# Designs tried in a protein design run: designed miniproteins, single chains, continued (5). Part 60

Each design is a single chain, and the fold is of that chain. pLDDT is the mean over its residues in the fold that is shown.

## One batch from the design tools (miniprotein)

Design m18073
Fold by ESMFold2-Fast:
Structure m18073 (fold): chain A 57 residues (1-57)
Amino acid sequence: LEEEAEKRANEIKESLLAHLDSLDFSAAEKERLRADIDALAEQIKQWTLLTLQKKAA
């Protein structure tokens, strides 16, 4: 369950980071956004874990 939640969060994080690299923001802005994406990925992991726990029967 936790590994699955982490995998999904990492996939979303990688997709967002790839998108970020395509944006014409400065390096400093991209660094801030990467930190925000990391925080978001952690939140997604927690929500996914709760969802998987609810589905586990």
Scores: mean pLDDT 75

Design m18074
Fold by ESMFold2-Fast:
Structure m18074 (fold): chain A 106 residues (1-106)
Amino acid sequence: MSRKEKFLEALKILQDLVEGKISVDEAFERLKSLNLTPEELRLLADYAVLWANMNKLSKEQRIRVYEVLRKLFEYYANDPSLTPEEKELFKRYAELFKREIEREKA
């Protein structure tokens, strides 16, 4: 699968999550299986945040997207192939999505 095809599949997984076709845990497992690079994961997160805002997702839909991204960044932060700097960056992203979830629940 090409880099572009993997990224489009990642977007399809997030779309299925938003539409209620799959659970947060199912989306997380499917996204892990794509083995996205650190750069691809960051681009996915940036796109998902913009997409959620542009398409006016419901609170519940935004929470699901942020939960899967939080889990994914936490998972990548524990990857031994990442540099210490990349691990700290991904921990920070996970913390940011955790805060967004708490904000949406308030």
Scores: mean pLDDT 82

Design m18075
Fold by ESMFold2-Fast:
Structure m18075 (fold): chain A 91 residues (1-91)
Amino acid sequence: SELEEIARRLFARAAQAVADEMEKRGLPVDQVRLTVEKIDPEKKEITIRVEARSEEALQLAIDVVKKAFDELAKEYGLPDLKVKIEGRLVP
């Protein structure tokens, strides 16, 4: 479906952008894990789970995912498309 394609593109862009920002800051790339948790066609909503080992990495990843989503939503011209980001710290 189009929403599944959008979710896949969002994940790819966000994962790459997080890796790039982590490298720029000298942070280990293994500190962040992104997962597509849910795709809800009824709500036109993509849920991305962000798991990070530090508050700095968590906030960075959340900000990067939001930016990647905004850019992707503009490309598809979908004003009602939503991203939900569920962030948590992990050991």
Scores: mean pLDDT 82

Design m18076
Fold by ESMFold2-Fast:
Structure m18076 (fold): chain A 94 residues (1-94)
Amino acid sequence: SIFEKAMQRIHEIYQQLLSQLEQAKTPEEVLELIQQALVELSDIEKEFFADPNATKEQRREIILELSGLTLILMGALSGMPKSTIIERIKQLLA
């Protein structure tokens, strides 16, 4: 389904983000990586919301994913340590 494909793409973004975060050495690099992932998620959300077959419940699930990553970005901007950021992103994969 279109929803399953969107969720698969989102989880692939989280997996790539986790790999990149493990290699990041500075808070600035961490912020850039989260911002890039959020842009990619926003593009998926826009594509999915343009589909007339998308249900209200499926749209809510996509919004929750975007909201989760946005909260992690806000945490990173507020000085959340990299280890906590990684754990929060792992929770999004669950």
Scores: mean pLDDT 86

Design m18077
Fold by ESMFold2-Fast:
Structure m18077 (fold): chain A 92 residues (1-92)
Amino acid sequence: MKLLEERAREIAAASPAGEEILRIGREAAEIMEHEIDSPERGGAIASAYVEGRTAQLAAEHPELREDLEAAGRRLREAISAATRALLAERAA
């Protein structure tokens, strides 16, 4: 999960909603750690969580919608990459 947390920090640093994006990224990493025995399930749950949370924040802060949607996409890409890395480790 360290790689996902590092990526979340990079995405947050580029966002005016950085604190919320960093929180969402950390919570997504925690979801994946809880589901470590099933990385595909963990990745799916974490991605759905990020999508739901960024959509909620965009509804609460319409002025940040474009940024929140972009940051949410980048976080979901990072979750997908982390899921693939975990599956590759298990296949080795």
Scores: mean pLDDT 82

Design m18078
Fold by ESMFold2-Fast:
Structure m18078 (fold): chain A 62 residues (1-62)
Amino acid sequence: SEEEERRRRLQRHVDILLAWLEKEDPTLAKKVREKVKKMSLEEAYGFLEDAAVELQRRRAAA
């Protein structure tokens, strides 16, 4: 179904963001994984997107 496909795509985005964070900052990735485990898929995506954007901005500004 369209909704099932949307959820699969969202899950892939979450997995990609987590993998990226692990390569960029393993310590932060560990904390984020623990928090994300307790979230819904939609909440996890939003949280990870915000965290990734903020981390990129801070590192670019340094």
Scores: mean pLDDT 79

Design m18079
Fold by ESMFold2-Fast:
Structure m18079 (fold): chain A 90 residues (1-90)
Amino acid sequence: MRDPAAAPRLLAEAAEAYVASEEARQLAERETDPRRSASLEVAAGLLRAAADNLFAWAREAGASEEAVREAREEAERRAEAIRREAEAAA
């Protein structure tokens, strides 16, 4: 038996991890210390891997393909806004 509330929670967590990955990536690009920049890039990669795993677990928990697609598209819109803000601030 799977918790029917698990899929929406996993989709929300996946979207947040995806957005956090982009925030870490943008921080890495602005970081002047190469060690801190490298650490932020590692963190971004780990957050992106976590997001992909969470989307997969949401599907296994019963999320529809449409719900997964919509969550990914929303996360990508949020990530694009972060990229645009970082570009405007540069």
Scores: mean pLDDT 84

Design m18080
Fold by ESMFold2-Fast:
Structure m18080 (fold): chain A 63 residues (1-63)
Amino acid sequence: GPARIERAKALLIGQAQKIRDYLESQGLKSTIKVEETDTSLTVTVTSDKETHVLTLDLDLVAQ
């Protein structure tokens, strides 16, 4: 249901923020890009040295 989707999105975004905080603690500047469709959420954390991509299937979470 909607509450499950919102919780899953919050957890994914929270995970991306932790990755960003880690990179910044290492002296690396990072950017976060969030891309949402009706069926997926993709969060990309990019720095000069590494890129992390986190994806969530919203249809599977809604069940």
Scores: mean pLDDT 82

Design m18081
Fold by ESMFold2-Fast:
Structure m18081 (fold): chain A 94 residues (1-94)
Amino acid sequence: VDWEGYEAALKVSQLEFPALPREFFEAMAEGMTGYSTDPTTGYLAARLSREVYDRLVEEGVTDVRRVLDLVAEAYRDTYPNFDALYARVSRHVP
């Protein structure tokens, strides 16, 4: 992993989604590193997370596992075999 690029990406994600815990983005990054090397997958993941962001803020949800569950609900309609990605990311959630 490019650690400087990794930290920069996490900081940008925190600025765009300040109500979401940093640990969520760290779990996603670690899960994606082991699951996919395609940058398009990372971009699509960030876009789908944004679509559920307002819902998470409205509900006052900041728990990493609950955030992952709601993001997973949005992903399931877009990614075939999302359950495999969920399993990978879930291993890195506290």
Scores: mean pLDDT 60

Design m18082
Fold by ESMFold2-Fast:
Structure m18082 (fold): chain A 90 residues (1-90)
Amino acid sequence: MGTTDEKKFEAEVNIALAEIQIAVTKLAISRYPAPKEAIEHLKKAEDYLKQAEDALKQGNYSEAITLANQAIEEARKAGKLLDEYVEKLK
């Protein structure tokens, strides 16, 4: 199989990982009065995920991988901001 098949699989895996990370972060945010910055990073994560899915549909697998990784990073930032906020709730 060519590089294209390998990149397609990598893109599909990274998108699935981004979907899981966003879902977990969104569930966590729903349970607490989340800071605005956490909500903004979650929104960016959802926007990057949508762009990654569109890139995958167009056969632009390298772009889909990059966008899915950005979605994961933004979701992780949202989760970190939520954790820092919850830690301050004494």
Scores: mean pLDDT 85

Design m18083
Fold by ESMFold2-Fast:
Structure m18083 (fold): chain A 73 residues (1-73)
Amino acid sequence: SKILEAIENADFKTLAKIFEELGVPQIVVDLLLKLDEALKNPEDKKYQEELRKEIIENTEEVEKAQNIIIEAL
């Protein structure tokens, strides 16, 4: 699976592109790219806290993305 390969390689840019092609909500794709930035800057606790809140505020969109991704595996 191209999705599993991108996850194993921590290739968030390729993963974001695949998610866009699958019709994953753009807000979830944007959150994935923000997660990549947070993981590259683990000392930025404020950014991580703000990202956590943004993910929680978009749980419905994340659940939609989860269903699309699972069906594509």
Scores: mean pLDDT 82

Design m18084
Fold by ESMFold2-Fast:
Structure m18084 (fold): chain A 70 residues (1-70)
Amino acid sequence: SLAEARALIERLLAGEDLDDAEAAALFSTVNAPRAALMAALGVDASTPVRDLPPARRRELAALLERALQE
């Protein structure tokens, strides 16, 4: 749901880890291509969200929040 996606985005903004299932659900709900978002961060599309430094997870959260608004 959009509410669940927003909660996951807030966790990323806080620099928290998401597991692979949470990350997959978030990308699916936002309807944004994982490859495009990860490329915008300068990382491989296959990089697990949990392996991103907190600063990069916050950048990802900002991109996802923008995608939800568009």
Scores: mean pLDDT 78

Design m18085
Fold by ESMFold2-Fast:
Structure m18085 (fold): chain A 76 residues (1-76)
Amino acid sequence: MVEEAVERARREGEKTARELLERGASEREAEERAAETAHRTAMALLPDDVRVTRARARVDGKTGEVEVEVETAREG
């Protein structure tokens, strides 16, 4: 289902960001790679009639918290 694909994509993006930060990557690099990973994961899991309209990630440098957002639209 679309919801499950989006949730999986968000989780994979968060994992990518955390791994990069642990390896000493910058917050910006982690955010860019996380958004790319979330987009690719969502595209692989979504039905053919659903597309990703937005994928983005944010890292809080003080807490280490990672947030990933994925937005989708059904093609009509």
Scores: mean pLDDT 81

Design m18086
Fold by ESMFold2-Fast:
Structure m18086 (fold): chain A 69 residues (1-69)
Amino acid sequence: SHMEKLKLAEEGLVLGAIGLQGGDAAARARGIEYLQKAGLDEETARAAIEAAANGDGVAARAYVEQGAS
C-alpha cells in the first residue's frame, strides 16, 4: 500500500542519513535498498538520503513522494 511504502521510505531515509553522516557504508546501502523497495530508483534514493543527511527534509520528502506514489 502507499502508506506501507511511505513507512519503508522513512526508515530508508533515517538509516541512509545515519550511514552517510557516520561513514557506515552498510547502513547507507540498507537505506538505499529500503528506498528502492518503496519505489525510488537508485539515483533518487541517493539524492533523498543526501538531502536528509544535510537537514533538507523538504527535498528529502519531495523525492519520497515522487517515487513512492
Scores: mean pLDDT 83

Design m18087
Fold by ESMFold2-Fast:
Order: structure tokens, then C-alpha cells, then sequence
Structure m18087 (fold): chain A 85 residues (1-85)
């Protein structure tokens, strides 16, 4: 599956964008984290839910609201990657 990855700063400014090919959300998150050298990824799924992954590929949180997932990631790091399916 193709994911659009955006590197965000603390204020939600998009610093960089890339497309990532991955078999699932976990692989997409891991590839994006490695590419952008960040520790966390938020993956937005087509159903409007969001999953938060760490650099080891662990699912650390799930949200039914995209904004809550983004706010959660902001508490963890100054930069993170946002992925859309």
C-alpha cells in the first residue's frame, strides 16, 4: 500500500513530504521513522482512525479522532511523522 508521509514540527508545520510503499501501517511507520530520523509516527487510516507507533514498531496508542492522535504525539516529541493511507 502507498502512504503519504509528512514530517511535522512541534507547531504542526510540514517540513518534508514523501511517499512510502509498505505492506501495513506498522511497516509504513517504521520506514518513515528511519527515513526522517524521528522516534514516533502517527498513521491515519482510511476509516478515519489513527495509530501511533514508536521507533521499534510498537503500537503505543490508538485513537478514533485524528486530532487526539496528533496532540498525543506532540506530548512525546518535538518532531514526528504523519502518515496517511
Amino acid sequence: MEYTAALLDKDGVILEKEKIEAKDAKEAAKKAIEKFKVKYAVVILKDGTAKVYDENGNLIAEFDDIQEAIEYARTLADKFVLLTE
Scores: mean pLDDT 85

Design m18088
Fold by ESMFold2-Fast:
Structure m18088 (fold): chain A 103 residues (1-103, ends at bonding distance)
Amino acid sequence: AKLDAKEGETVKLTANRPVRAPSAWVLKTEDGARVVARLLATGSVAYHPSLVGRASLDKDTGVLTIKNVKPSDNGEYYFYEGCTALPGEPADGTEVGCTVEKV
């Protein structure tokens, strides 16, 4: 789903299903696509520098919580699951065992 939150709000983005590593949240805007949070195969979580200290990714549910939302956080979010390589463009479904969900 498209995120149109007000600055300073707390938002939660959900893939509506149990998730597995590796997985990632990708934000797509008019300026391009970027990985905002990753659940690594090791079980560790990594965040984009703009979200450090403001975001939390639940490793069991894949829910991404963003606190103190900034205008730059708004846009279209996609959830990538099972993908070890994250292209800057959406996967077209040709990658076996890799799923991309528009949230």
Scores: mean pLDDT 68

Design m18089
Fold by ESMFold2-Fast:
Structure m18089 (fold): chain A 64 residues (1-64)
Amino acid sequence: SSAQTLTDTIQPIYISQTRVMSDMTTDQQVQDFIDNQISSLRSMGIPQSQIDQIRQRMDDVVRS
């Protein structure tokens, strides 16, 4: 689906960003970073449903 294709295309970007997040020592720093990435995606015209999926993926990576 288009939703799946979009998520797969963006995956390498947030994987790289996850390495930056792993150097962060506070949950607040991680959340601020994720929020900034989500704001960037929103400004690019990505639908809210896709943004929610990407946010969930980022959160899953951080929790893992």
Scores: mean pLDDT 65

Design m18090
Fold by ESMFold2-Fast:
Structure m18090 (fold): chain A 96 residues (1-96)
Amino acid sequence: GMEEAENVGRALEAAAKADAETLKKLAKEVDKSHVEAAIALAILLVDLSDEQIRTLVKAAAEIFGEEALGLIREFAARSLDPAKREAVLAAVAELE
């Protein structure tokens, strides 16, 4: 609904800036699935540096737990271009 879209929009603004602190705060205030969607959309659509991608992957693992790393790996394999995929997979490997 519209409230979900607004929550995802707020989280997407934070994710586009690789603002891990704001994403962790939002994960306590909104449905965590909205934060998950925002992180995925930011990685998919925003021209992020490898450092920013690493920050977002680490934030996702801290918010959603280690089981999220498998889902992030799947998302990267299916949805990302080779350069972004490599950056995401490198970040996941650093956390395992």
Scores: mean pLDDT 79

Design m18091
Fold by ESMFold2-Fast:
Structure m18091 (fold): chain A 85 residues (1-85)
Amino acid sequence: MKELEEEKKKLEERLLEIRRKVAELRAAGKEEEAQALVERESPVLQLEAAYIASRYSDETLRKEAGLNDEQIETIRKLAEEYEKL
């Protein structure tokens, strides 16, 4: 149990660090650098974001994230892929 908790915490810390750096770059007006970081880390960010997003309703994703139905379906599929790992 402790080993699983430590591994989960490390993963969460890494994902939060990536998200924070992206937000910091965007806040500083460095959109190109933020996009490059997203592209480099995108597989990890995509799986984490999809897993988190799977806990929200389609309505919330449309209103808060401005996502369309195709984007929401993609998130649902990525979340399913994450769960299969």
Scores: mean pLDDT 68

Design m18092
Fold by ESMFold2-Fast:
Structure m18092 (fold): chain A 85 residues (1-85)
Amino acid sequence: SFQDLLLQLLDALLDVIDHAKKTLSPDDYQRLLDLLNLSFLITSRTGDWIEGLDLIMEALKKLDPDTAEKLQPLIDAYKEAVEKK
């Protein structure tokens, strides 16, 4: 269901943050946190998670490409679920 996809996405994002804290430099981790905060503000303003998720994914592709690759299928599934509603 859409709710199951949303919960999976939220769990995956929390795992990404935890992994980034352990693997990225402090400066790159702070950049990721800043982009997550910006993503949240965009989502709050527009009511649309897609723009915020795209911003996070662009950052992850540059800072942690392996994590971006693992997260991409779940982001794509979420976008498809949103577009079909």
Scores: mean pLDDT 76

Design m18093
Fold by ESMFold2-Fast:
Structure m18093 (fold): chain A 72 residues (1-72)
Amino acid sequence: MEKEFTISSEADAEAFAEFMGDALGMSEEQKAELAEKAKADWAEAKAAGIAAITYTLDEEGRVVDVKITYAP
């Protein structure tokens, strides 16, 4: 089973980090650090003109596909 995550906001980036942290068995502290990094990475992507990033994850939480959508 695979899951898709689309990051189009700071909240989406935080949710993606939480999902990845849970899949990898990270502590709450490690998930918080991952969420802060994800939000910072999203801010840079948005500044570069990216409207959305969609990750496809396999059943082990590995990224198997990445789609980038640019702002119109």
Scores: mean pLDDT 77

Design m18094
Fold by ESMFold2-Fast:
Structure m18094 (fold): chain A 98 residues (1-98)
Amino acid sequence: SEFLEKLEKQLEELAKALGKEEDVELIRELIEKLLNGEISVEEAIEILEKNIPDPVLQEMGKRAVLSAALYKAYEEGNEKEVERLRKEGLERQKALEA
């Protein structure tokens, strides 16, 4: 619960700075659905790409989704999924540094 509360506040502050408060609501809803097992990481990322045109907020949303998925995988003891998500995060970080 504390993880989601901190994440929500960070996204809300970012959205207010960018003037995109409606987009942060979508990000939060996707995270909740992901944690409840209602959608996959891939589906959440696709929804973000289709609905959030701002590239900074879209990337922040994707990172939030991946972080929530990693938390869920860790909580479920799914070591294979944890490693996959960590590798994806590393590859995304390397792409930003290129």
Scores: mean pLDDT 76

Design m18095
Fold by ESMFold2-Fast:
Structure m18095 (fold): chain A 76 residues (1-76)
Amino acid sequence: ASDISTDVVRQLRQQSGPVSPEVAMSISNSSIKASEQGLSDNQTRQVGYQSGSDTASKLGDTKLSQSGQQLSQQSS
């Protein structure tokens, strides 16, 4: 979970620039929850990107939200 959430934040930062603490914490929390539910690494990564996208959208970071949505789709 922690390794996956770190990778998710890094990928989003590379594509969209800075990731806010709120987005990073949302990704971490969602990844932990997904892992606890027995989801695979790929599914956990997908959940992390979706959570990051949703939180970024609520904060008005449209570019980060769009990148998270695209990376979620690529994570199968």
Scores: mean pLDDT 79

Design m18096
Fold by ESMFold2-Fast:
Structure m18096 (fold): chain A 100 residues (1-100)
Amino acid sequence: MEYLELFVENLKEVVRNKNDPQKTIEYAKKAFEAGRKAKALAEENPEDKELQEQVERFLAAYREAAARVDKKYSGVDLSTDEATAEALAELAREVLELLE
């Protein structure tokens, strides 16, 4: 599925560019937009079981990764672009590991 492929590719770019806060944030926005479009397409096609299974697998990976990152960064000041980029790179890495 094109949107899920774009989601994964942009997450790989987030990890690759982790030392460049502006690029990391840009690729994270592109990944989340692709993920949002994938979810919307699944909601519009409830009879497409393969699409439902693929999107749910990605949502499950994202939810687990987000919970891990939220726990790790609890009480950390994320108001800077550098801190935001570090958290986004960790989130992207965790999602990619859960997706294999």
Scores: mean pLDDT 82

Design m18097
Fold by ESMFold2-Fast:
Structure m18097 (fold): chain A 66 residues (1-66)
Amino acid sequence: SLPEKLLVKVTSENGGFEDLVKEAGGKILSSNEKEIVAVIPSENVPALNQKVAEKGGTVEVLGPGE
């Protein structure tokens, strides 16, 4: 089964993804101009991935966030 939370990396050339990560219930572990590492409820990851992709970014699942 999928873990309750996933550790994800959000990458963007243009920034502006911190609010999307927070709206997805994400706990930000690190952030810079191009990259956010966060723990996100697994059920919210598909919606976050779609919104990030629409803005030219990428979401990468690094592993369990539990």
Scores: mean pLDDT 81

Design m18098
Fold by ESMFold2-Fast:
Structure m18098 (fold): chain A 69 residues (1-69)
Amino acid sequence: MDIQIDALEKALNLVSTEKNFDEAIELLRKAGLEEVADEIEKLRKQGKTNSEITYFLLDKLLELRRKRG
């Protein structure tokens, strides 16, 4: 199992369905995706919508899947 892909998928679900940003951020940090976690915090401080943050996470997930196969 790819820990980073699994973490991104779970974070995407937490943000899109539960609006649970804190758990999503912790999950990403534990998986070594600190830059992604930091960007979510910045997007939240900038007042970005849940949809915009969800789209950001989806883009990162697709990028990682493309590189890993």
Scores: mean pLDDT 81

Design m18099
Fold by ESMFold2-Fast:
Structure m18099 (fold): chain A 87 residues (1-87)
Amino acid sequence: SIQQKVLEFSSLGVLYIEDPSDKKTLQQAANLAIDIGDELESQGRLKDAADEYRLASRYYEKLGDKKKAQELEERAKKLEEEAEKRE
């Protein structure tokens, strides 16, 4: 559920702050942010989904995966534009 994923993300956020250089923690945080974004997008919460994809993009930048980071940033921008059209 989204509530369970939000709690997991909060836990990973604490770990990320404590050890931002840990590649495994960054990968877990990035993947969870994508999962949360996908769930929010499926619920029509497009702006919230875009925020999660941007967060995942930043984690992939730190991991050195610039292509994945760029794809996530573009996805986020598209969702924000769609959200504005829907008010």
Scores: mean pLDDT 73

Design m18100
Fold by ESMFold2-Fast:
Structure m18100 (fold): chain A 60 residues (1-60)
Amino acid sequence: SKETEEKILAEYEKRGLRPGLFEELAKKYGVSVATVRRIVLEKEVEEGIKLIVEGVEKSM
């Protein structure tokens, strides 16, 4: 749900990336690890990270 996505993003922004974070958030909010990764990636795209320069989109 939208509320769960917002909470996951807030936790990620506050705590930063660390081992087990995605698994911990997935377990806490009852979603899959893949869902957590997708939410974080969408946030990074919105922040204007140079994904095109890194070649991530070109890998498609």
Scores: mean pLDDT 68

Design m18101
Fold by ESMFold2-Fast:
Structure m18101 (fold): chain A 87 residues (1-87)
Amino acid sequence: MSAEELLKEIEELIEELGKALEEGDIDKAIELAKKLREKLGELGEVLEKSDPEEKEKIEKRLKELEKRLGEIVEKNKEEFEALSKKW
C-alpha cells in the first residue's frame, strides 16, 4: 500500500470514528480506533523506508490528520473517555 492510500484510509477512519462517537456507538468507535492504530503503524513503516522529501510531505499530511482527530476528540470528550475506559 502506498503512503497516499494509507493517508486516505486514515482520513476515512478518523471521520468514521467521529461519526461513531457523535452517535454514542462506543463499541464501533473502539473497532475504528484499533483499525486507525494499525494503519498508523503501517504508515510508520512506510515513513522508515521513505526519502527525506517524501517523509516531510507525509508528516505534513499526518499533522493535518492529527489536528482533525484532536477536533473530533475535543468535540466528543465524554464519549472518548468512555472509549478509553473500555479499551
Scores: mean pLDDT 80

Design m18102
Fold by ESMFold2-Fast:
Structure m18102 (fold): chain A 80 residues (1-80)
Amino acid sequence: MEISDEELDKLIEEALKKFGLKNRQELATYIVGLLATKRITVEELVKYGGFSEEEAEKIVNLEKPITRNDLGRILKALLK
């Protein structure tokens, strides 16, 4: 599923407010930290982010660059 620019901006704003972060750079650092410490699970990314299990495992293990669309889908999982 493709995340529109408007939807991504709304997800970023919501995440910044929910986690008490000031900007997109802090949000990126926070997300990487959550993935590295297993505080976002494969199951959550599959259920709420709409990732396949294989794709979610690659994201959690930081085995690929996080695309703009991946970021929006990760944020959907975090905001549920």
Scores: mean pLDDT 80

Design m18103
Fold by ESMFold2-Fast:
Structure m18103 (fold): chain A 108 residues (1-108)
Amino acid sequence: SAAAERARREALRAAIAAGNAEGTAAGQALADAAGLPEEERVRLTATHALMGAAVGELAAERGMDPEERRLLWETGRALLPEIERMLREGATLEEIRELILEGYEARL
């Protein structure tokens, strides 16, 4: 139904926003712990935010359980240097989610 499709789109948007917020918080905490300069802090936070958004969307879209989502998050974390490079080159959320999904599937 149209209502079910709308609810699904709203759930995916909420998952992206929640993942983005979780990634932002993780990036800020790491930057604070490491005493990073503001430019490096902003970059690390933005990279984590994008990783978190991708994890959130993929987990919600695929109906992942908490253990699968944790492995997806750990996969994204391992790929942070690549995500940072891609972000500097103007990569989209779609490209980042494809990178994380490929890495996740390679670990299964």
Scores: mean pLDDT 89

Design m18104
Fold by ESMFold2-Fast:
Structure m18104 (fold): chain A 62 residues (1-62)
Amino acid sequence: ASAGEARAGALGDAHLPVIKRVNEALKANPDLTLDQMAAVSRAAAAGKTPEELIAAGKEAQK
């Protein structure tokens, strides 16, 4: 039983657009390395913006 299911749904809805934008960015950048993808995944889990996800991927490439 989940209390606050309406608020949990709102957080999920806010997360879905980020996932869609990340997927679109990955499609536009097929040359991303596995390390960059791992960094993007971790940043996405932390709720970072798509721009910050790409920046994190580049940092992992250094």
Scores: mean pLDDT 62

Design m18105
Fold by ESMFold2-Fast:
Formats: sequence, structure tokens, C-alpha cells
Structure m18105 (fold): chain A 66 residues (1-66)
Amino acid sequence: LQDRIDTLQESIDRLEAQGIDVTTARNHINNAINYLNSGDIDKATEHIDRAERELTRGVDTLDRRS
């Protein structure tokens, strides 16, 4: 899970540099880290999945905007 979080943080930074609003994705990553630290692996995974979905949506938005 930490490796997935690291990869998503890199993707978030890259998309933010391209002008995509990554606030929601970053919020989900922060929640995932908090749940992982508390030992709630299921909730941590759920928030990681939500962050991935938000980033996918952001990329689609960027492609449509050109």
C-alpha cells in the first residue's frame, strides 16, 4: 500500500504541475495514510482506489481541454 501511495503522490504532483485540480485526490491519499497508520487496511485501500479514480478523471479532463 505504501508503494501505491508513493506512486499516486508522484502522479498528483505531475498533474498539479499541468494545472489539474488534485485537491480531492490528495485528500483521499491523506486519508489513506491515516488509515494505514491506524491499521485499517481496508479503509486505506478504499481511499487509495478513490484517489486513483479522481486522477483518472483529472487526466480525462486535461485531454478534453487539450
Scores: mean pLDDT 76

Design m18106
Fold by ESMFold2-Fast:
Structure m18106 (fold): chain A 119 residues (1-119)
Amino acid sequence: MEKRLKEAIERVRAARSRQELIDVLDEFADYQIKIVNDEIDKRVPDEKVAQLIKDIFESLINMILSIGKVEIERYWEKGDLEAAREAAIETLELINKATKHFLENLESMAESFKKFLEE
């Protein structure tokens, strides 16, 4: 996880096109979704609860990506390459933070959703 974040940030710093920035974000997000889904399958035994957590996480990551891409586009159109790169880095860091939060709280989220579905 940390190694992939550092590699993604370095790719952003080296990027010379808008498409390169977007590709780094998409590749990083896809990888984080895969890792979280794999961990949910291992740690959340209730299939309905597991699917709900997966859907929530994927929706959150897609929202973060959409906002980040809008910011990158806006700065790119203004010719502010450094601001576009910074927006991309902030988006990567937010995705990484969301991933860590979900992984650290999987069991407590599963318990909360199970109670909600039982009530």
Scores: mean pLDDT 88

Design m18107
Fold by ESMFold2-Fast:
Parts: sequence; structure tokens; C-alpha cells
Structure m18107 (fold): chain A 58 residues (1-58)
Amino acid sequence: GEAQRLINRAIALLLRAIGLEFDATLSSGPEKERLLEQAREDRERARELFARADRLLA
């Protein structure tokens, strides 16, 4: 259902964020900052999707 699709999207965003955080360890300066900021945004979007899924299942 819709809740499962939101959960799957949230998991995909978390996996992307982890990859970006790892890539940031291999980067420096402004590039590193950009990658970490993008990872943070992906984690925040994932949390929102999980919260939306929880509301649909409540």
C-alpha cells in the first residue's frame, strides 16, 4: 500500500545519505560540505516519509 511505498522511499534516501557521507570522507573543502549537507537533507526527508507512513498506519 501507500505506507509501504513511503517506507521504501525513506530507506532508499537513508542508503543514499550513507553513501554521500562515505564519499564526503574522501573529499575536502567545499565539496565535502556540499555532500554532507545533501546527506543531511536526505536524512530529514526520510524522517518525514517515515512519519507520514506511521500516520497512515495509525
Scores: mean pLDDT 90

